Designed miniproteins, single chains, continued (3). Designs and how they scored, part 88

Each design is a single chain, and the fold is of that chain. pLDDT is the mean over its residues in the fold that is shown.

## One batch from the design tools (miniprotein)

Design m11058
Fold by ESMFold2-Fast:
Structure m11058 (fold): chain A 105 residues (1-105)
Amino acid sequence: MEAARREEERRRRERRERAVGALLALRAAAVEARDYAASAAFGEALVLVAEGDEAVIERLAALYRESPGIRVRVEDGEIVPVSITPEARARGLAVVEELLAERAA
């Protein structure tokens, strides 16, 4: 049972890493565009991920997997955005706003 538990923990870590990567990249792109409202929304979603909300983590990990316009690399433990399209940023904002509205209600 130890092997199954380790695999589940690995998958949970990978989903969280993808969720964090997507949000950090989208937030950086928003700041570069001087869209501080979008940047704040992505920051609030990062708090939900840090609190361990599995539904939020899975939805944001899915956004990363399904969004070819979101590209990041890891360099010295830092998540560095490579490319974020305007369409990917708009889609990311829509998903995050929906998640924040669901948690506020």
Scores: mean pLDDT 74

Design m11059
Fold by ESMFold2-Fast:
Structure m11059 (fold): chain A 71 residues (1-71)
Amino acid sequence: SLEEIIEELERLAEESEDEELRRALLGAVKAIKNKNVPALQRAIQELEELFPEDELARRAVELLRKALELL
């Protein structure tokens, strides 16, 4: 569900010590809550380009792609 995806993304943001990653994750959560598909697609691209080797960012991208399928 979108609710479970939002909860996990917020948890990942809280666990992140990288301020830029945390900001990107919170922006993605806002895009989901607003049902803003273009913003969500941009958030996925940003995470893949800026954090390509970060395991937390990879997990977030998986969750965001699932959210995109549900919107």
Scores: mean pLDDT 84

Design m11060
Fold by ESMFold2-Fast:
Structure m11060 (fold): chain A 62 residues (1-62)
Amino acid sequence: GPSAEEARELGLKAAEAALAGDREAAQKYIDQSREAARTGTGDAAGAANAGVVDAEIALKES
């Protein structure tokens, strides 16, 4: 549904920003992806978590 798609897109943007070294953009997209997951149901949380985890790993390795 729309919330799951939004969470996925925001998670992907977070991962891309983190890999680019843009910590501020990555954090913003992590927060937005988690918010979309909280207001969505079921699959939205899973979709957000994948991108967020990748972003957090990239930020720790930078």
Scores: mean pLDDT 72

Design m11061
Fold by ESMFold2-Fast:
Structure m11061 (fold): chain A 93 residues (1-93)
Amino acid sequence: SEEREIALRLATATVRLSGAYFDLQRAEKNNLLSPEQLKKARELIQQMEALMQQMLQAINNGDYVTFRQLYSQLEALYREFEEILGLKASPVP
């Protein structure tokens, strides 16, 4: 069902954002990133947080077209985040 698809994508986005917080904290603690990379990684997390809020609003409005567009944007930001941290890109489901 469409509702189930949206729920699974929301769960995936939530796991990715949570993982990003932990990965950034680990990278900062171990001095793995330049100041420029740290700034960019933090900006990407802030953008992903904003997209997550917009995605939740789209679900509440029944606007699944907007949700899918926002989800794709979040996946792209997460991939960029993974590249900055030197992590292997997660496969898109």
Scores: mean pLDDT 86

Design m11062
Fold by ESMFold2-Fast:
Structure m11062 (fold): chain A 100 residues (1-100)
Amino acid sequence: MTLEEIADKIAALLEAGKYEEARKLWESLDPAQRAEVFRLLAERRIEEEREEARKSGLLSEEEFELGLEAYRAMLDAVAAGEDPAAATAAAEARFEAALA
């Protein structure tokens, strides 16, 4: 199974509420595979959120870019071996600080 297929399967399991199966599949990956799968999932989310932000007009281009930069920092942290939940919390804190 390719990393792209694994990312697709994890996304489908999460959508179906099968969190334990999604977690087991994620935990079966080595750190490098996790970083790539997380990046693939992130790219899908970024494009979806970019379209919604433009459609709603609620987020300025500058605010979106600040959020995207925080998200890129999170992806880099995961690639460096940081826990995804901890990296996500740090990215959210960074984004909130940038908006203040």
Scores: mean pLDDT 71

Design m11063
Fold by ESMFold2-Fast:
Structure m11063 (fold): chain A 70 residues (1-70)
Amino acid sequence: DDSQANFDAWLNFMLDRGVITPQQAADLRQAYENNDFSNYFAIRRAAWARFDASTRQQIRADIQARNDAA
């Protein structure tokens, strides 16, 4: 499934950059596979809360560049 492959690539990208922890990556994978988008977005929000606004903007730009390259 292309969606699963793209999601796994995104998780590995975020984990490699230290944006999320291995535990958060596992929790995000479980939520995504269960279509639990409420929990999925809650975990993402918690991960983002660790960074200031400028760092979040830079991470979003990096994610967008990765998506544009794919």
Scores: mean pLDDT 72

Design m11064
Fold by ESMFold2-Fast:
Structure m11064 (fold): chain A 94 residues (1-94)
Amino acid sequence: SEFKKEAIERLNKLYDRFKKRLEELKKKAEELNDPETVEKVEEALEEVEKLKEEALKKIEETEDKVEIVSILVAAALRLIGIELEIEQLLEKAE
C-alpha cells in the first residue's frame, strides 16, 4: 500500500538522520579523548542497525495502519533513548 511505502521511507530517513547524529557524537567523544564513549557509540550504531531491520520486518508483516504507526513510534523512542544515554556520557567527560 502507499501508506506502507511512506512508512518505510520515513523509517529509512529517520534512521539515516540518527546515524549521522551518532557519528557526530562519536567525533565529539574522540575530540574529548573519551574512548569509553567512542566504544558506546559504536555499540549503539550496531544496535540501531538491528532495530531498523526488526522494524522493517514488522512493517512488511502487517497491513494495519495503527500497527505500522506503533512500529514507527517504538523505533523512534528507542533511538531517542540511545541518544540520551550517549549525551549523558559525553556530559560527564566534559
Scores: mean pLDDT 84

Design m11065
Fold by ESMFold2-Fast:
Structure m11065 (fold): chain A 86 residues (1-86)
Amino acid sequence: MRLTLEVDGTPEEIGDAVARAALAAARQYPGEKIELDVVSRGGSDETIEALKRAVERLEAAGVKVTSFEVERLPDGRVRGRITLEA
């Protein structure tokens, strides 16, 4: 399954939104491979760290994260791609 999120707010709000969406998807689709594409309208080092912390929170909750990629877009946005197994 593929889930696309456009997120905005503080780094903490972005991390929380991503973690909550990923956990909800894992609960709703157990046994599925979930690909999560995240685009943040604000791009900062803190936003990238918040995405990394979201991945750590998912792993601590028992979700298997199989890949995590992050890139800065030329327009200043940050894109994260997270693959998890529910």
Scores: mean pLDDT 81

Design m11066
Fold by ESMFold2-Fast:
Structure m11066 (fold): chain A 68 residues (1-68)
Amino acid sequence: MSASEAGREAARLLEERGGLSPDEANRVAAGVVVLAQEGRLDEAVALLVSHGVPREEAERIARAIAAA
């Protein structure tokens, strides 16, 4: 999975689980991508979870971005 694909999946989950608007979801997802690419996985996961994404899905996405 590319970082772009994982970031888009993060935005989708933020809309579906977090109830964010598309613009808000894209802004938060961009922050998650930056944190995960910097190796700040705990912070990326915490950001997703704080917006209502389940921890297991948040961890999967953060790891996918970091591995890209």
Scores: mean pLDDT 83

Design m11067
Fold by ESMFold2-Fast:
Structure m11067 (fold): chain A 65 residues (1-65)
Amino acid sequence: MLSPELREAVEALFERYREALARLWREDRTRFWDVFETLFTVETGRPLSPEEREAAERWLAERLR
């Protein structure tokens, strides 16, 4: 389960960059995380922690097909 803060940030990024992020998730997972971590830092003003990345990966795997 994502924290409320992490969920809000993830949902905001997918609202703005939905098609690009969904495509990267399917086609290039390594590049997805590079892009997502960069966008998360720009959006929130802080880096994504390893624990938050793991939680986000589990949450996204359930929702993105």
Scores: mean pLDDT 80

Design m11068
Fold by ESMFold2-Fast:
Structure m11068 (fold): chain A 53 residues (1-53)
Amino acid sequence: SSLTEEQVRKKAKEMGVELVSFDAKTNSVTVYRPGVPPSVQRQMGKKIVESLS
């Protein structure tokens, strides 16, 4: 089953990050949190996908 934007958005909110973009075809999640390095933001996006898979 494919991830939905609603599921991804809910999980991002739980993690305290903004959902910038979600691509359902590739399960790619981009998130933003002020004061966090880009590498950690990428890791947070991956954790969202992993937690919903």
Scores: mean pLDDT 80

Design m11069
Fold by ESMFold2-Fast:
Structure m11069 (fold): chain A 87 residues (1-87)
Amino acid sequence: ALEEARKHLEQAREALDAGDYDTAIEHLRNALKAADKIEDPEQRAEVYREIADLASELANRAEKEGRWDVAVRATLLLIEAVSGLVA
């Protein structure tokens, strides 16, 4: 679960840097699913924070480019990641 989440986070960062927002969103969703399976609370929280940070950056970049479809999807991922931190 942890290694799976980290792999998806790395792929999401690469996709974001390449401007491939749809691929970045897909990997962030997969990272969230993997994070939910992490049994260590500290490691799980760390992954949720990284997902939230990337989702926030993705939403800001997409909004700046007028990609409102991506900005909305990224904002929903941000909300889910933050919800995981406070659950």
Scores: mean pLDDT 84

Design m11070
Fold by ESMFold2-Fast:
Structure m11070 (fold): chain A 79 residues (1-79)
Amino acid sequence: SMENAILESRLLAGISEADFLVMFSKNEEVREKARELSEELKKLYQELKDHKDDKSKQEQINKQLDQITDKIQELEKKS
């Protein structure tokens, strides 16, 4: 669905942003936390692929993605 495609795109963007912090942040704590968030997003991406027709699961993934995105933004302020 279009909604599922948007969620997939947002997850991939979040992974890219977290991986950017892992590669380029000069702050070791930021790199470590970004690595953890990247791995969490990759797990959510796999869950989305496994539950592509489950709207309830997609809503839960959206909520978790929003929380992780906020954490990435806080790390970007510290990098």
Scores: mean pLDDT 87

Design m11071
Fold by ESMFold2-Fast:
Formats: C-alpha cells, sequence, structure tokens
Structure m11071 (fold): chain A 69 residues (1-69)
C-alpha cells in the first residue's frame, strides 16, 4: 500500500507538471495490479493532499528517490 501511494503521488505530480504520458503509464500499472476502484479511491485522496499543500519539483524528485528502493 505505501508504494501505491508514492506511485499515485508521482502520477498526480506528473499531471500537475504536464507529463501526462508518465502519469498514464503509472495509472495503468496501478489499475492492473490493485484494481481500478482502489486506485480511484487513493487517487482522490492524493489529489486532495496536493491541493491543500504546495507541491514542488523537489518533492517530485524525493518521490522518485523513494521508488529507487
Amino acid sequence: MEKVKILLKLAAAYVKFGDYEKAGELMDILGEKFGIDEVTKLGDEIQKELEEKEFTKEDLEKLEEKLKK
């Protein structure tokens, strides 16, 4: 579940910065692995978090680093 949230934050960040191709690729992977309904639920939560808090390019880099393992 933790990795799913990180991937959803990355997808939302890619959308925010205009990288729709990377966002779509991540969403496809998450939908196949965890199911569309679950991904949609988490996606809504993540969008709300990003709207309430300023999300910067440095935050995106930190999320990518977390995916590095």
Scores: mean pLDDT 71

Design m11072
Fold by ESMFold2-Fast:
Structure m11072 (fold): chain A 61 residues (1-61)
Amino acid sequence: MKVFTIEVHGVRVKVTLREDGVEVESEDAELAKRLEEGGNALLKAKGVEAVETLLRAAQVA
């Protein structure tokens, strides 16, 4: 399990990456839902390493 903080459209988002899924926490509930759906779709299609690479590239702290 790894935790990343990213920024999307000026909103800070906490992303928890697991082998079996992605959890997203944000003040913007709709943004969190969209990112969680997209993250889980990417995890299924490309695997955990691809999702981790994108989250590391987007990380802001």
Scores: mean pLDDT 79

Design m11073
Fold by ESMFold2-Fast:
Structure m11073 (fold): chain A 71 residues (1-71)
Amino acid sequence: DDDFYQQTIQRLEQLKARVEAQIKDPQVRQQLVDIIDLVIQSIQQYRASKELLQKTLNSLEQAVDEVIAAD
C-alpha cells in the first residue's frame, strides 16, 4: 500500500511538471498546480482511499490534456 501512495505522489508530481511546462495561461497553470498540491497533501496527511485517488488522478490527467488541446 505504501508503494501505491508513493507511485501516486510521483505521478502527481510528474503531472505538475507537465502543467508547468505545457500550460501557457499562468492563472490556469497556478490553479492546476494548487489542486495537485492539495491532492498530494491529502495522501500524506489522510491516506485517502486508493480508489478515490485513482479516480482523482485520472480526472486530473484528462483535464490537463483537455486544457493543453484547447491551447
Scores: mean pLDDT 82

Design m11074
Fold by ESMFold2-Fast:
Structure m11074 (fold): chain A 60 residues (1-60)
Amino acid sequence: MKEELEEEIKEALFDIAVGVARVMVKNGVSKEDAIEFVKEVLKKLGLEDRYEEAIERINA
């Protein structure tokens, strides 16, 4: 039960981080700065293996 909830929370936080980065780019923040923001968030969440996925979603 606790592990499943943690995974759901991490997935939601991943989606939020990517969403925030996309809003940052739309409002004139550089893609490089938005990508660095996402990398820092994902690193703190232990999701470093998903960096490329996050970058792809920001660029889409």
Scores: mean pLDDT 80

Design m11075
Fold by ESMFold2-Fast:
Structure m11075 (fold): chain A 65 residues (1-65)
Amino acid sequence: SSETGLEISLIAEAIESGVSIKKVELKDGVLEVTVEAPTEEQKKEFEKRVKELSKATGKKIVLNF
């Protein structure tokens, strides 16, 4: 999928998880996402959704909390 499509999907997953994204960077096909102060439950839900998105798109996504 396109980079723009992946970023939009990631933002949607963050909204569904109640997570605030501080920063998103794409480098060499790896999407690095920095999240601002998530709760334990928000972190777990977002990690689960991001793993599914990564599997569906074949793209690597790295989360920083």
Scores: mean pLDDT 78

Design m11076
Fold by ESMFold2-Fast:
Structure m11076 (fold): chain A 68 residues (1-68)
Amino acid sequence: SAAREAELARAKAARERILELDPNISERMRKAAETGDLELAKEIARILLEAEERLDLLPEAEAEIEKV
């Protein structure tokens, strides 16, 4: 499927960009999940949104993280 192939290609590109921004992202995600560190969760959200060029959504993402 052309749609599935495009989705996989986009996911791969996003993953590569995330690793360029933070090579330790996998370790940080694991630590945030294990510890409930909200500041670490916010930093991860920033990196993910930056990789997708959606930093405009960062304030909303941080507010949602703070509610948990």
Scores: mean pLDDT 79

Design m11077
Fold by ESMFold2-Fast:
Structure m11077 (fold): chain A 81 residues (1-81)
Amino acid sequence: ARVPVTVRVGDSVARGYADRRPAVGETVTVEVTSGTGILRPGDVLTIEITEELGPRFFRGVVTAARGAPELVGRTVLLVVE
């Protein structure tokens, strides 16, 4: 089932859906549904989850990005809603 998430990268915040619940060592694909600036609706991020900071909070690295290629290699925070 799709998982509602908030993505934070630098000062940018966006909402979207992950294809799965994040887990350390796994990759999730997030489709952005709401965001401004760097992250726009329709952007798709592939994120490798590196750390679990809490039950809802995960750190990851963007490994691929459709619509936002400048984000590849950047660290992001994922918040499961």
Scores: mean pLDDT 83

Design m11078
Fold by ESMFold2-Fast:
Structure m11078 (fold): chain A 75 residues (1-75)
Amino acid sequence: MTPKEQADLLVDQAKRYIDKGKEAEKNGDYETALKYYSKAKSYAQDALSLDPNNEEAKKALDEATSNEDSVKKKI
């Protein structure tokens, strides 16, 4: 597996955790949503470490960060 292929898999994991966070947030489980967005940020950051110019990883990091900040205001 190349570093770029590994980065793409990490982006997929980041997106899955963003989706899990959104589901938890819709259910009013803000603490669980925060944990999922934090995991999504971690995966996106790992992807950027392997492929610094990965646009999907940057978008995932931005989305997870924005959603995490929004949820923190509700806790």
Scores: mean pLDDT 87

Design m11079
Fold by ESMFold2-Fast:
Structure m11079 (fold): chain A 93 residues (1-93)
Amino acid sequence: GSLEEAEELLEEAKKYAEEGLKKARELFKNPEKYEEALKVLGEMMKKVEEKVDEVQKLDPSPEVKEKAGELAEEILEKAQEVYKEGEKLLKEK
């Protein structure tokens, strides 16, 4: 049903975000790639927002909205953590 499809799309969004966060974190280790890391992080967040919007359009139920919102919050928190760690690494180099 639409709920199962929505849950699968949320899982895909999560995996995509995890890969993007990992790539950004690796780029932040090199000060010369700081701007590239910011771009990767920003592009990842934008695509995750698009995937979450698709999920909500597929199933606009309160349950799916809550799960989508929780995933978006989790990814945002992880992205902010990666950004702060990257800024710290830049200042230490």
Scores: mean pLDDT 83

Design m11080
Fold by ESMFold2-Fast:
Structure m11080 (fold): chain A 83 residues (1-83)
Amino acid sequence: EVERYNALIREAMRATAEALKDLPPEVQANIATAVALRLVGLFEEGKSLEELAQEAIDYINSLPVSEEKKQAAAERVRAALAA
């Protein structure tokens, strides 16, 4: 169970960093870390995997990046949820 949450959080973090790959590494790391911390907070509150995935997707959709990058990142999160 914890393994599935950790896998989803790691993939959401990676997907977010990839969507931001044209930005400086420090900015990528800071935003990816913010996503991870938000998802860890939801996990601590007892939220479902589906709720964590939706929060990650909503956050990705709020990023100032192209729709193509948002869709690619969101799909990675959905794939991690389906695994």
Scores: mean pLDDT 83

Design m11081
Fold by ESMFold2-Fast:
Structure m11081 (fold): chain A 110 residues (1-110)
Amino acid sequence: MPPVVLDESFSPAQAFSTIAALSQRLLDLVDENSDPSSIISGLDAAISYYKVLKEKYPEYSDVLDQLIDLYQEAKKAVEEGDYDKARELLQQALDLANQQRQKLLEQELS
């Protein structure tokens, strides 16, 4: 995954757009039947990123904890060879990230 650079102009809406992009990339790796260690490395990197976001945006800790839980369950599913379960969990994470992004964009336009 590309390195994530957070500067002073980086908004929470942009953070959740990044989470959605990461979730889509991980879904693509699962769909391509990629090596489990590559998928697991991607999941671990994303979880680490979400922990950093919780420190910067504690007001979003609840939704970020939900994303971390979904990614940890997806990691377990990949480790167990259950790619169908991993797809379901990553799709839920993508949907959650997109929902939160839309809420933030609507608040910024108000």
Scores: mean pLDDT 80

Design m11082
Fold by ESMFold2-Fast:
Structure m11082 (fold): chain A 79 residues (1-79)
Amino acid sequence: MEKEKIAEELREAARRAAERLARDALAQDPSAEPEVREMLEAARRIESASPETLAELYEGAEEGLRLMSEKSLELEKKS
């Protein structure tokens, strides 16, 4: 049960980060598209992963989500 809760929280965080990137960052800077594409692909992998897999890779998944958040903020800071 805990593994499923962790996986859902990770998937929700990834979806939120991906939506922010698509909605705001890409509209302002098309040159960021390759980086945003990779972030969206990472979020999609997290969303499709099984709860057991995400729980086993909890540390890696958390670092991935943290990187996505940092990239989202960096893209927002692009003028």
Scores: mean pLDDT 61

Design m11083
Fold by ESMFold2-Fast:
Structure m11083 (fold): chain A 92 residues (1-92)
Amino acid sequence: MEEVREIVKKLLKEHGFPEELADLIMKAALTGDEEYLKKVAEELGMTLDQARALAEAVRQLMGGNVENGTNALRSILKQAKGELPGTRGKVE
C-alpha cells in the first residue's frame, strides 16, 4: 500500500498535480465509491471515465502489477494535463 501511494504521489508531482490528491485516488481505488470517483474527476479536471480508468490503474498497482499500473497512470495523467483544468486551483 505505501509503495503504491508513493508511486501515485510521484506521478502526480511529475505531471503538475497536488500530491494530496494521491490519498483521494487511493480511496477511490479501494472503495470503488462513485462519490470519490467524481471528486477525483473534479480535482484532476478529467471525465468520470478517466477517473475510473485511473482507479483501475491504481488497483493494478495494489495487485502487484507495478509496470502495467504505472504505465496506465502515466497515460491517464498525461491526457488530463493536456486538458487545461478550468478554474480549479487557478486564480483568474
Scores: mean pLDDT 75

Design m11084
Fold by ESMFold2-Fast:
Structure m11084 (fold): chain A 90 residues (1-90)
Amino acid sequence: MVLSLDELVERTKEAVEKLIELIKQKRYDQALSDLVVLESMLLFFANLVGIEEEVRKRFDEARKLIKQGNYEEAIKKLKETYELVLDYLK
């Protein structure tokens, strides 16, 4: 069943919030796993607006930041990437 765009946006927001909470709880291995799922969700929207390469680049940077222990910058990058995709959908 195909969800409405609004329902997909809300589910993606929940996925971002969950990922941030996992990082705050120091569950970094699970955060990296959930990052793959979130990337797939955001790439669906990014494809609709033609910014797939920018989203992929930002997720690669976020993944690198998490692996380097720079969690605050990783959270910022993830929030900015989500907001970027939403702004293009408006």
Scores: mean pLDDT 79

Design m11085
Fold by ESMFold2-Fast:
Structure m11085 (fold): chain A 74 residues (1-74)
Amino acid sequence: SRREELLREVARIIYEAIKAGKQLPSDEELAERLGVTPEEVREFRARVVQVIRDGKIDPLKHSEEEFVEAVLAE
């Protein structure tokens, strides 16, 4: 679905930023990159950040694919 594909892309972008030691992209930057509204991205970005915060998966100890699947399982 569009929602799942968008969530996968948001999770991948956040994973890459963390691995690179970079600041997480803003809602506006994610929206422009993915061709969606900042409001849609804000929801998905919050979900990805919450998965990390809850310790559900450590992006530094797991592959991008494992991280993305963990986010989708929420």
Scores: mean pLDDT 83

Design m11086
Fold by ESMFold2-Fast:
Structure m11086 (fold): chain A 73 residues (1-73)
Amino acid sequence: STVDQLIQQIESLLSQLRSALANNDMSSAQQIAKQLRELHRQLLATGDESPEVARTMFMIGVELSAVDFFLSV
């Protein structure tokens, strides 16, 4: 399904984002965060209210908050 595909893409990007943050790669982290914001918008647009979507949305929020804090220097 479209929802399952979006979740899989988001999980892949979250893994890449965690790696970028661990390596202090601000440029990559910012670029991945931009992609996550776009996929977050697409996931919201599906209107899916499943626990899996809610969990994925929460994880995006946590990681994007970490990026914003990291870039706030």
Scores: mean pLDDT 84

Design m11087
Fold by ESMFold2-Fast:
Formats: C-alpha cells, structure tokens, sequence
Structure m11087 (fold): chain A 88 residues (1-88)
C-alpha cells in the first residue's frame, strides 16, 4: 500500500539523520531520531519486524555511548527500510 511505502521511506530518512548525528557524537539528537523512526515503524509492524529489532539495537548502542555502533546500525536499518519501500 502507498501508506506503508511512505512510512518506510520516512523511517529511512529518520534513521539516516540518526546515523549522521551519532557519527558527530550528538547522542541526544541521534536518540531523538531513532525514537521517531520507531514510532513510524510501529504503524507497519507486519512489514517492519526486523527493522524494529535493528532500530532497538541502534537505540541501545546510542544510550550506552557507543555512537559508532549506533551510526553503523542506523545506516544499515535505513538502507533496509528503503529497499523494502521500493518493493511495495
């Protein structure tokens, strides 16, 4: 459905922003964008299960101060969300 694809594209944008801010060491802003992305993904749970798991891993990494791990995971989740949106 177009709505599902839009949600996945929006989540990808938020994960990309989270990755960028985590790379800069701005953990607070990275966590904000990760939480916003999780809220978007909660609207498409049937499609987003593995993406939600990845997002939670990125969020926990950022909360622990592992900003490199958070950035890498968030970037990976963003790429997966974009690919999934293109298949809908």
Amino acid sequence: APEDAEALRRAAELFEKASQYAEKGDGETAIKYLREALDVLSRVPDLAGPLIIGAVIALKSAEKGDFKGAAETARWVAEQARRLAEEL
Scores: mean pLDDT 85

Design m11088
Fold by ESMFold2-Fast:
Structure m11088 (fold): chain A 65 residues (1-65)
Amino acid sequence: SAAEKARREFMQLYEEIFKEHAKNPADLKIGEAANKVVEAHERYLRGEITPEEALEIVKKEKEKM
């Protein structure tokens, strides 16, 4: 389904952002992106946003890094 594909892509990008944060823990821009992606994941788990909305957030945050 489209939702399952979005969830999988979200988790892949989530992992990529945290991998970058692990390489550059003092980078404030990467840290801010990581924080916003954690918030998006928490909102998704609470049912406040869809997988597609969470994916859109993580894509925008990765572009800002």
Scores: mean pLDDT 86

Design m11089
Fold by ESMFold2-Fast:
Structure m11089 (fold): chain A 66 residues (1-66)
Amino acid sequence: MKKEEALKEVERMTRVLRVAGAPEERVEEIKRKLEEYIEKNPDTSFGEISELVGRLLEGAPLDVPR
């Protein structure tokens, strides 16, 4: 998977989150984390991106105050 394909998958996921009514702050944070992961792993697979999105949604510390 190339960076371009990875960014397209991120775009797709953020679109789904927005349609589901997720706050902009959460969508932005998920997008940033995915972009950081892709930057470190330019050959990231679709499966890895989907798994990361799932983890961020399920147990994201983003939804819990410190």
Scores: mean pLDDT 68

Design m11090
Fold by ESMFold2-Fast:
Structure m11090 (fold): chain A 88 residues (1-88)
Amino acid sequence: SSSRQEWVKILEEIIEELYKEGKLTEEEKQKLLNYIRNPTPESEKVAEDVYKKHKETIEKKLLEKVLKIYEKKGAPQEVIEKVKELLK
């Protein structure tokens, strides 16, 4: 439960950063936040449309956050380098 709550906070931070950067509209932000906070089949379907529209932008931001987490947790250098390659 605590680890799940930690991941929800990370995803909320990513969505909020994308909104502040002007990459998501207020409506798109709310659709994604509703899904991550309360995952239901309906909220998933709505979030999927936003995800498809912004796929590359969202995936890049997720990889950047995953890379920072791996570096903080002392992941092997080989794993860190592979994640960096995905960002290119």
Scores: mean pLDDT 78

Design m11091
Fold by ESMFold2-Fast:
Structure m11091 (fold): chain A 110 residues (1-110)
Amino acid sequence: MKIGVARSDTHSDVADKAAKTLRKQGYDVRYVPSDPQQALEFFKTMDVVVLPSDPGWGSLAGRAKVPTVALDTGEGFGKMKTGDVTLPSDASEEELIEAIEQLVKQREKE
């Protein structure tokens, strides 16, 4: 399973923690390219993406129609419903894995 993790300069610690957790669990983890056009094409190749809650990443993932786990880094993005699952930025490793498995299971039933 291919999982994309978006890394932003303001939330790099959240992204790096998520990537480390997912790699430890045996997932093929790829960082999202910083260029928006490359990121859009990259999202189309991923099974699931994990994004910090910011308007740019959520918009691109929505356009790619890729299943998304949003990590809520603050109050601003939680109101936009931009992830299929939204978790707090301090979510446990168990909560992150459960959210990814839930999205994969839903996609297999289509």
Scores: mean pLDDT 72

Design m11092
Fold by ESMFold2-Fast:
Formats: structure tokens, C-alpha cells, sequence
Structure m11092 (fold): chain A 94 residues (1-94)
């Protein structure tokens, strides 16, 4: 339970960092995350500065995650979400 939610929220922050809020909302809806949590995560992510190469890779991984979620393959989707989240974390200036 906590692992799925943590991965999902991380993926929403990553979606916010790409600026693709529609992609993030679709992922949040499919994972059963509330609109308020989704909007907070997307807003937090939108404040993160990452390189264009990192944005392109994160967007690619999140689109793969969305495809797997739509197919009911939650395990593969969560793996892609975790990879996207790690790229954002590794490429964010702290």
C-alpha cells in the first residue's frame, strides 16, 4: 500500500517537472490518487528545474507507465514511474 502510493506521488512530481499536467492527472486517476494530492504533487514538480534531456526522458518513461496502467500492468507501470522519479531526483539542483 505505502509503496504504491509513494511511487505514484513521485511519478506525479516527475510529471509536474516535465510540465505535462494532463499526463500526470491521467496517471493519478488510474492509481486512485485524490485530485488534491495530484494537484499538489504536480505543482511541486513544476517548481523543479531539470535539463531538457532529463525532461524528454522522464516524459518518455511516464508515457510508457501510462500505457501499462491502461493495460492493467501495474507492476511494469510502477517500475517506469520509479525510473522517471529517480531521473528527476538525480537531475534536480538541491
Amino acid sequence: MSRLRAAGIGGLIAAGATGDFDLGRQIGDLLGISDSVTDSALSSGSRMQISQDARDEVTRLLRQALRHLQQGDYDSAIDYIRRATRIVQDNTVT
Scores: mean pLDDT 79

Design m11093
Fold by ESMFold2-Fast:
Structure m11093 (fold): chain A 74 residues (1-74)
Amino acid sequence: SAEEKLAELERLAEENRRLLEEAVRKGKISQEEAETLRRAIDTLVELARRDPSTLDGAIALVREEIEWLREVLE
C-alpha cells in the first residue's frame, strides 16, 4: 500500500540522515555536501506524501544513496 511504502521511505530517509552525519564526522564528505543531499531527500519525502506515484522512484533513489554511503564509510 502507499502508506506502507511511505513508512518505508521515511525509515530509509532517517537511515540516510544518520549515514550522512557519520560520513561528515569521519571527514568522508563535507558538511555542505551532506546538507545538499539531506535537503534533496527531504524534498523527495514531501513530494511522495503529496503524490504516491513518486514513492517507488524515491525509495530506489534513497536506497542507492545509502549503498553509496555505506561504501564510502567502509
Scores: mean pLDDT 89

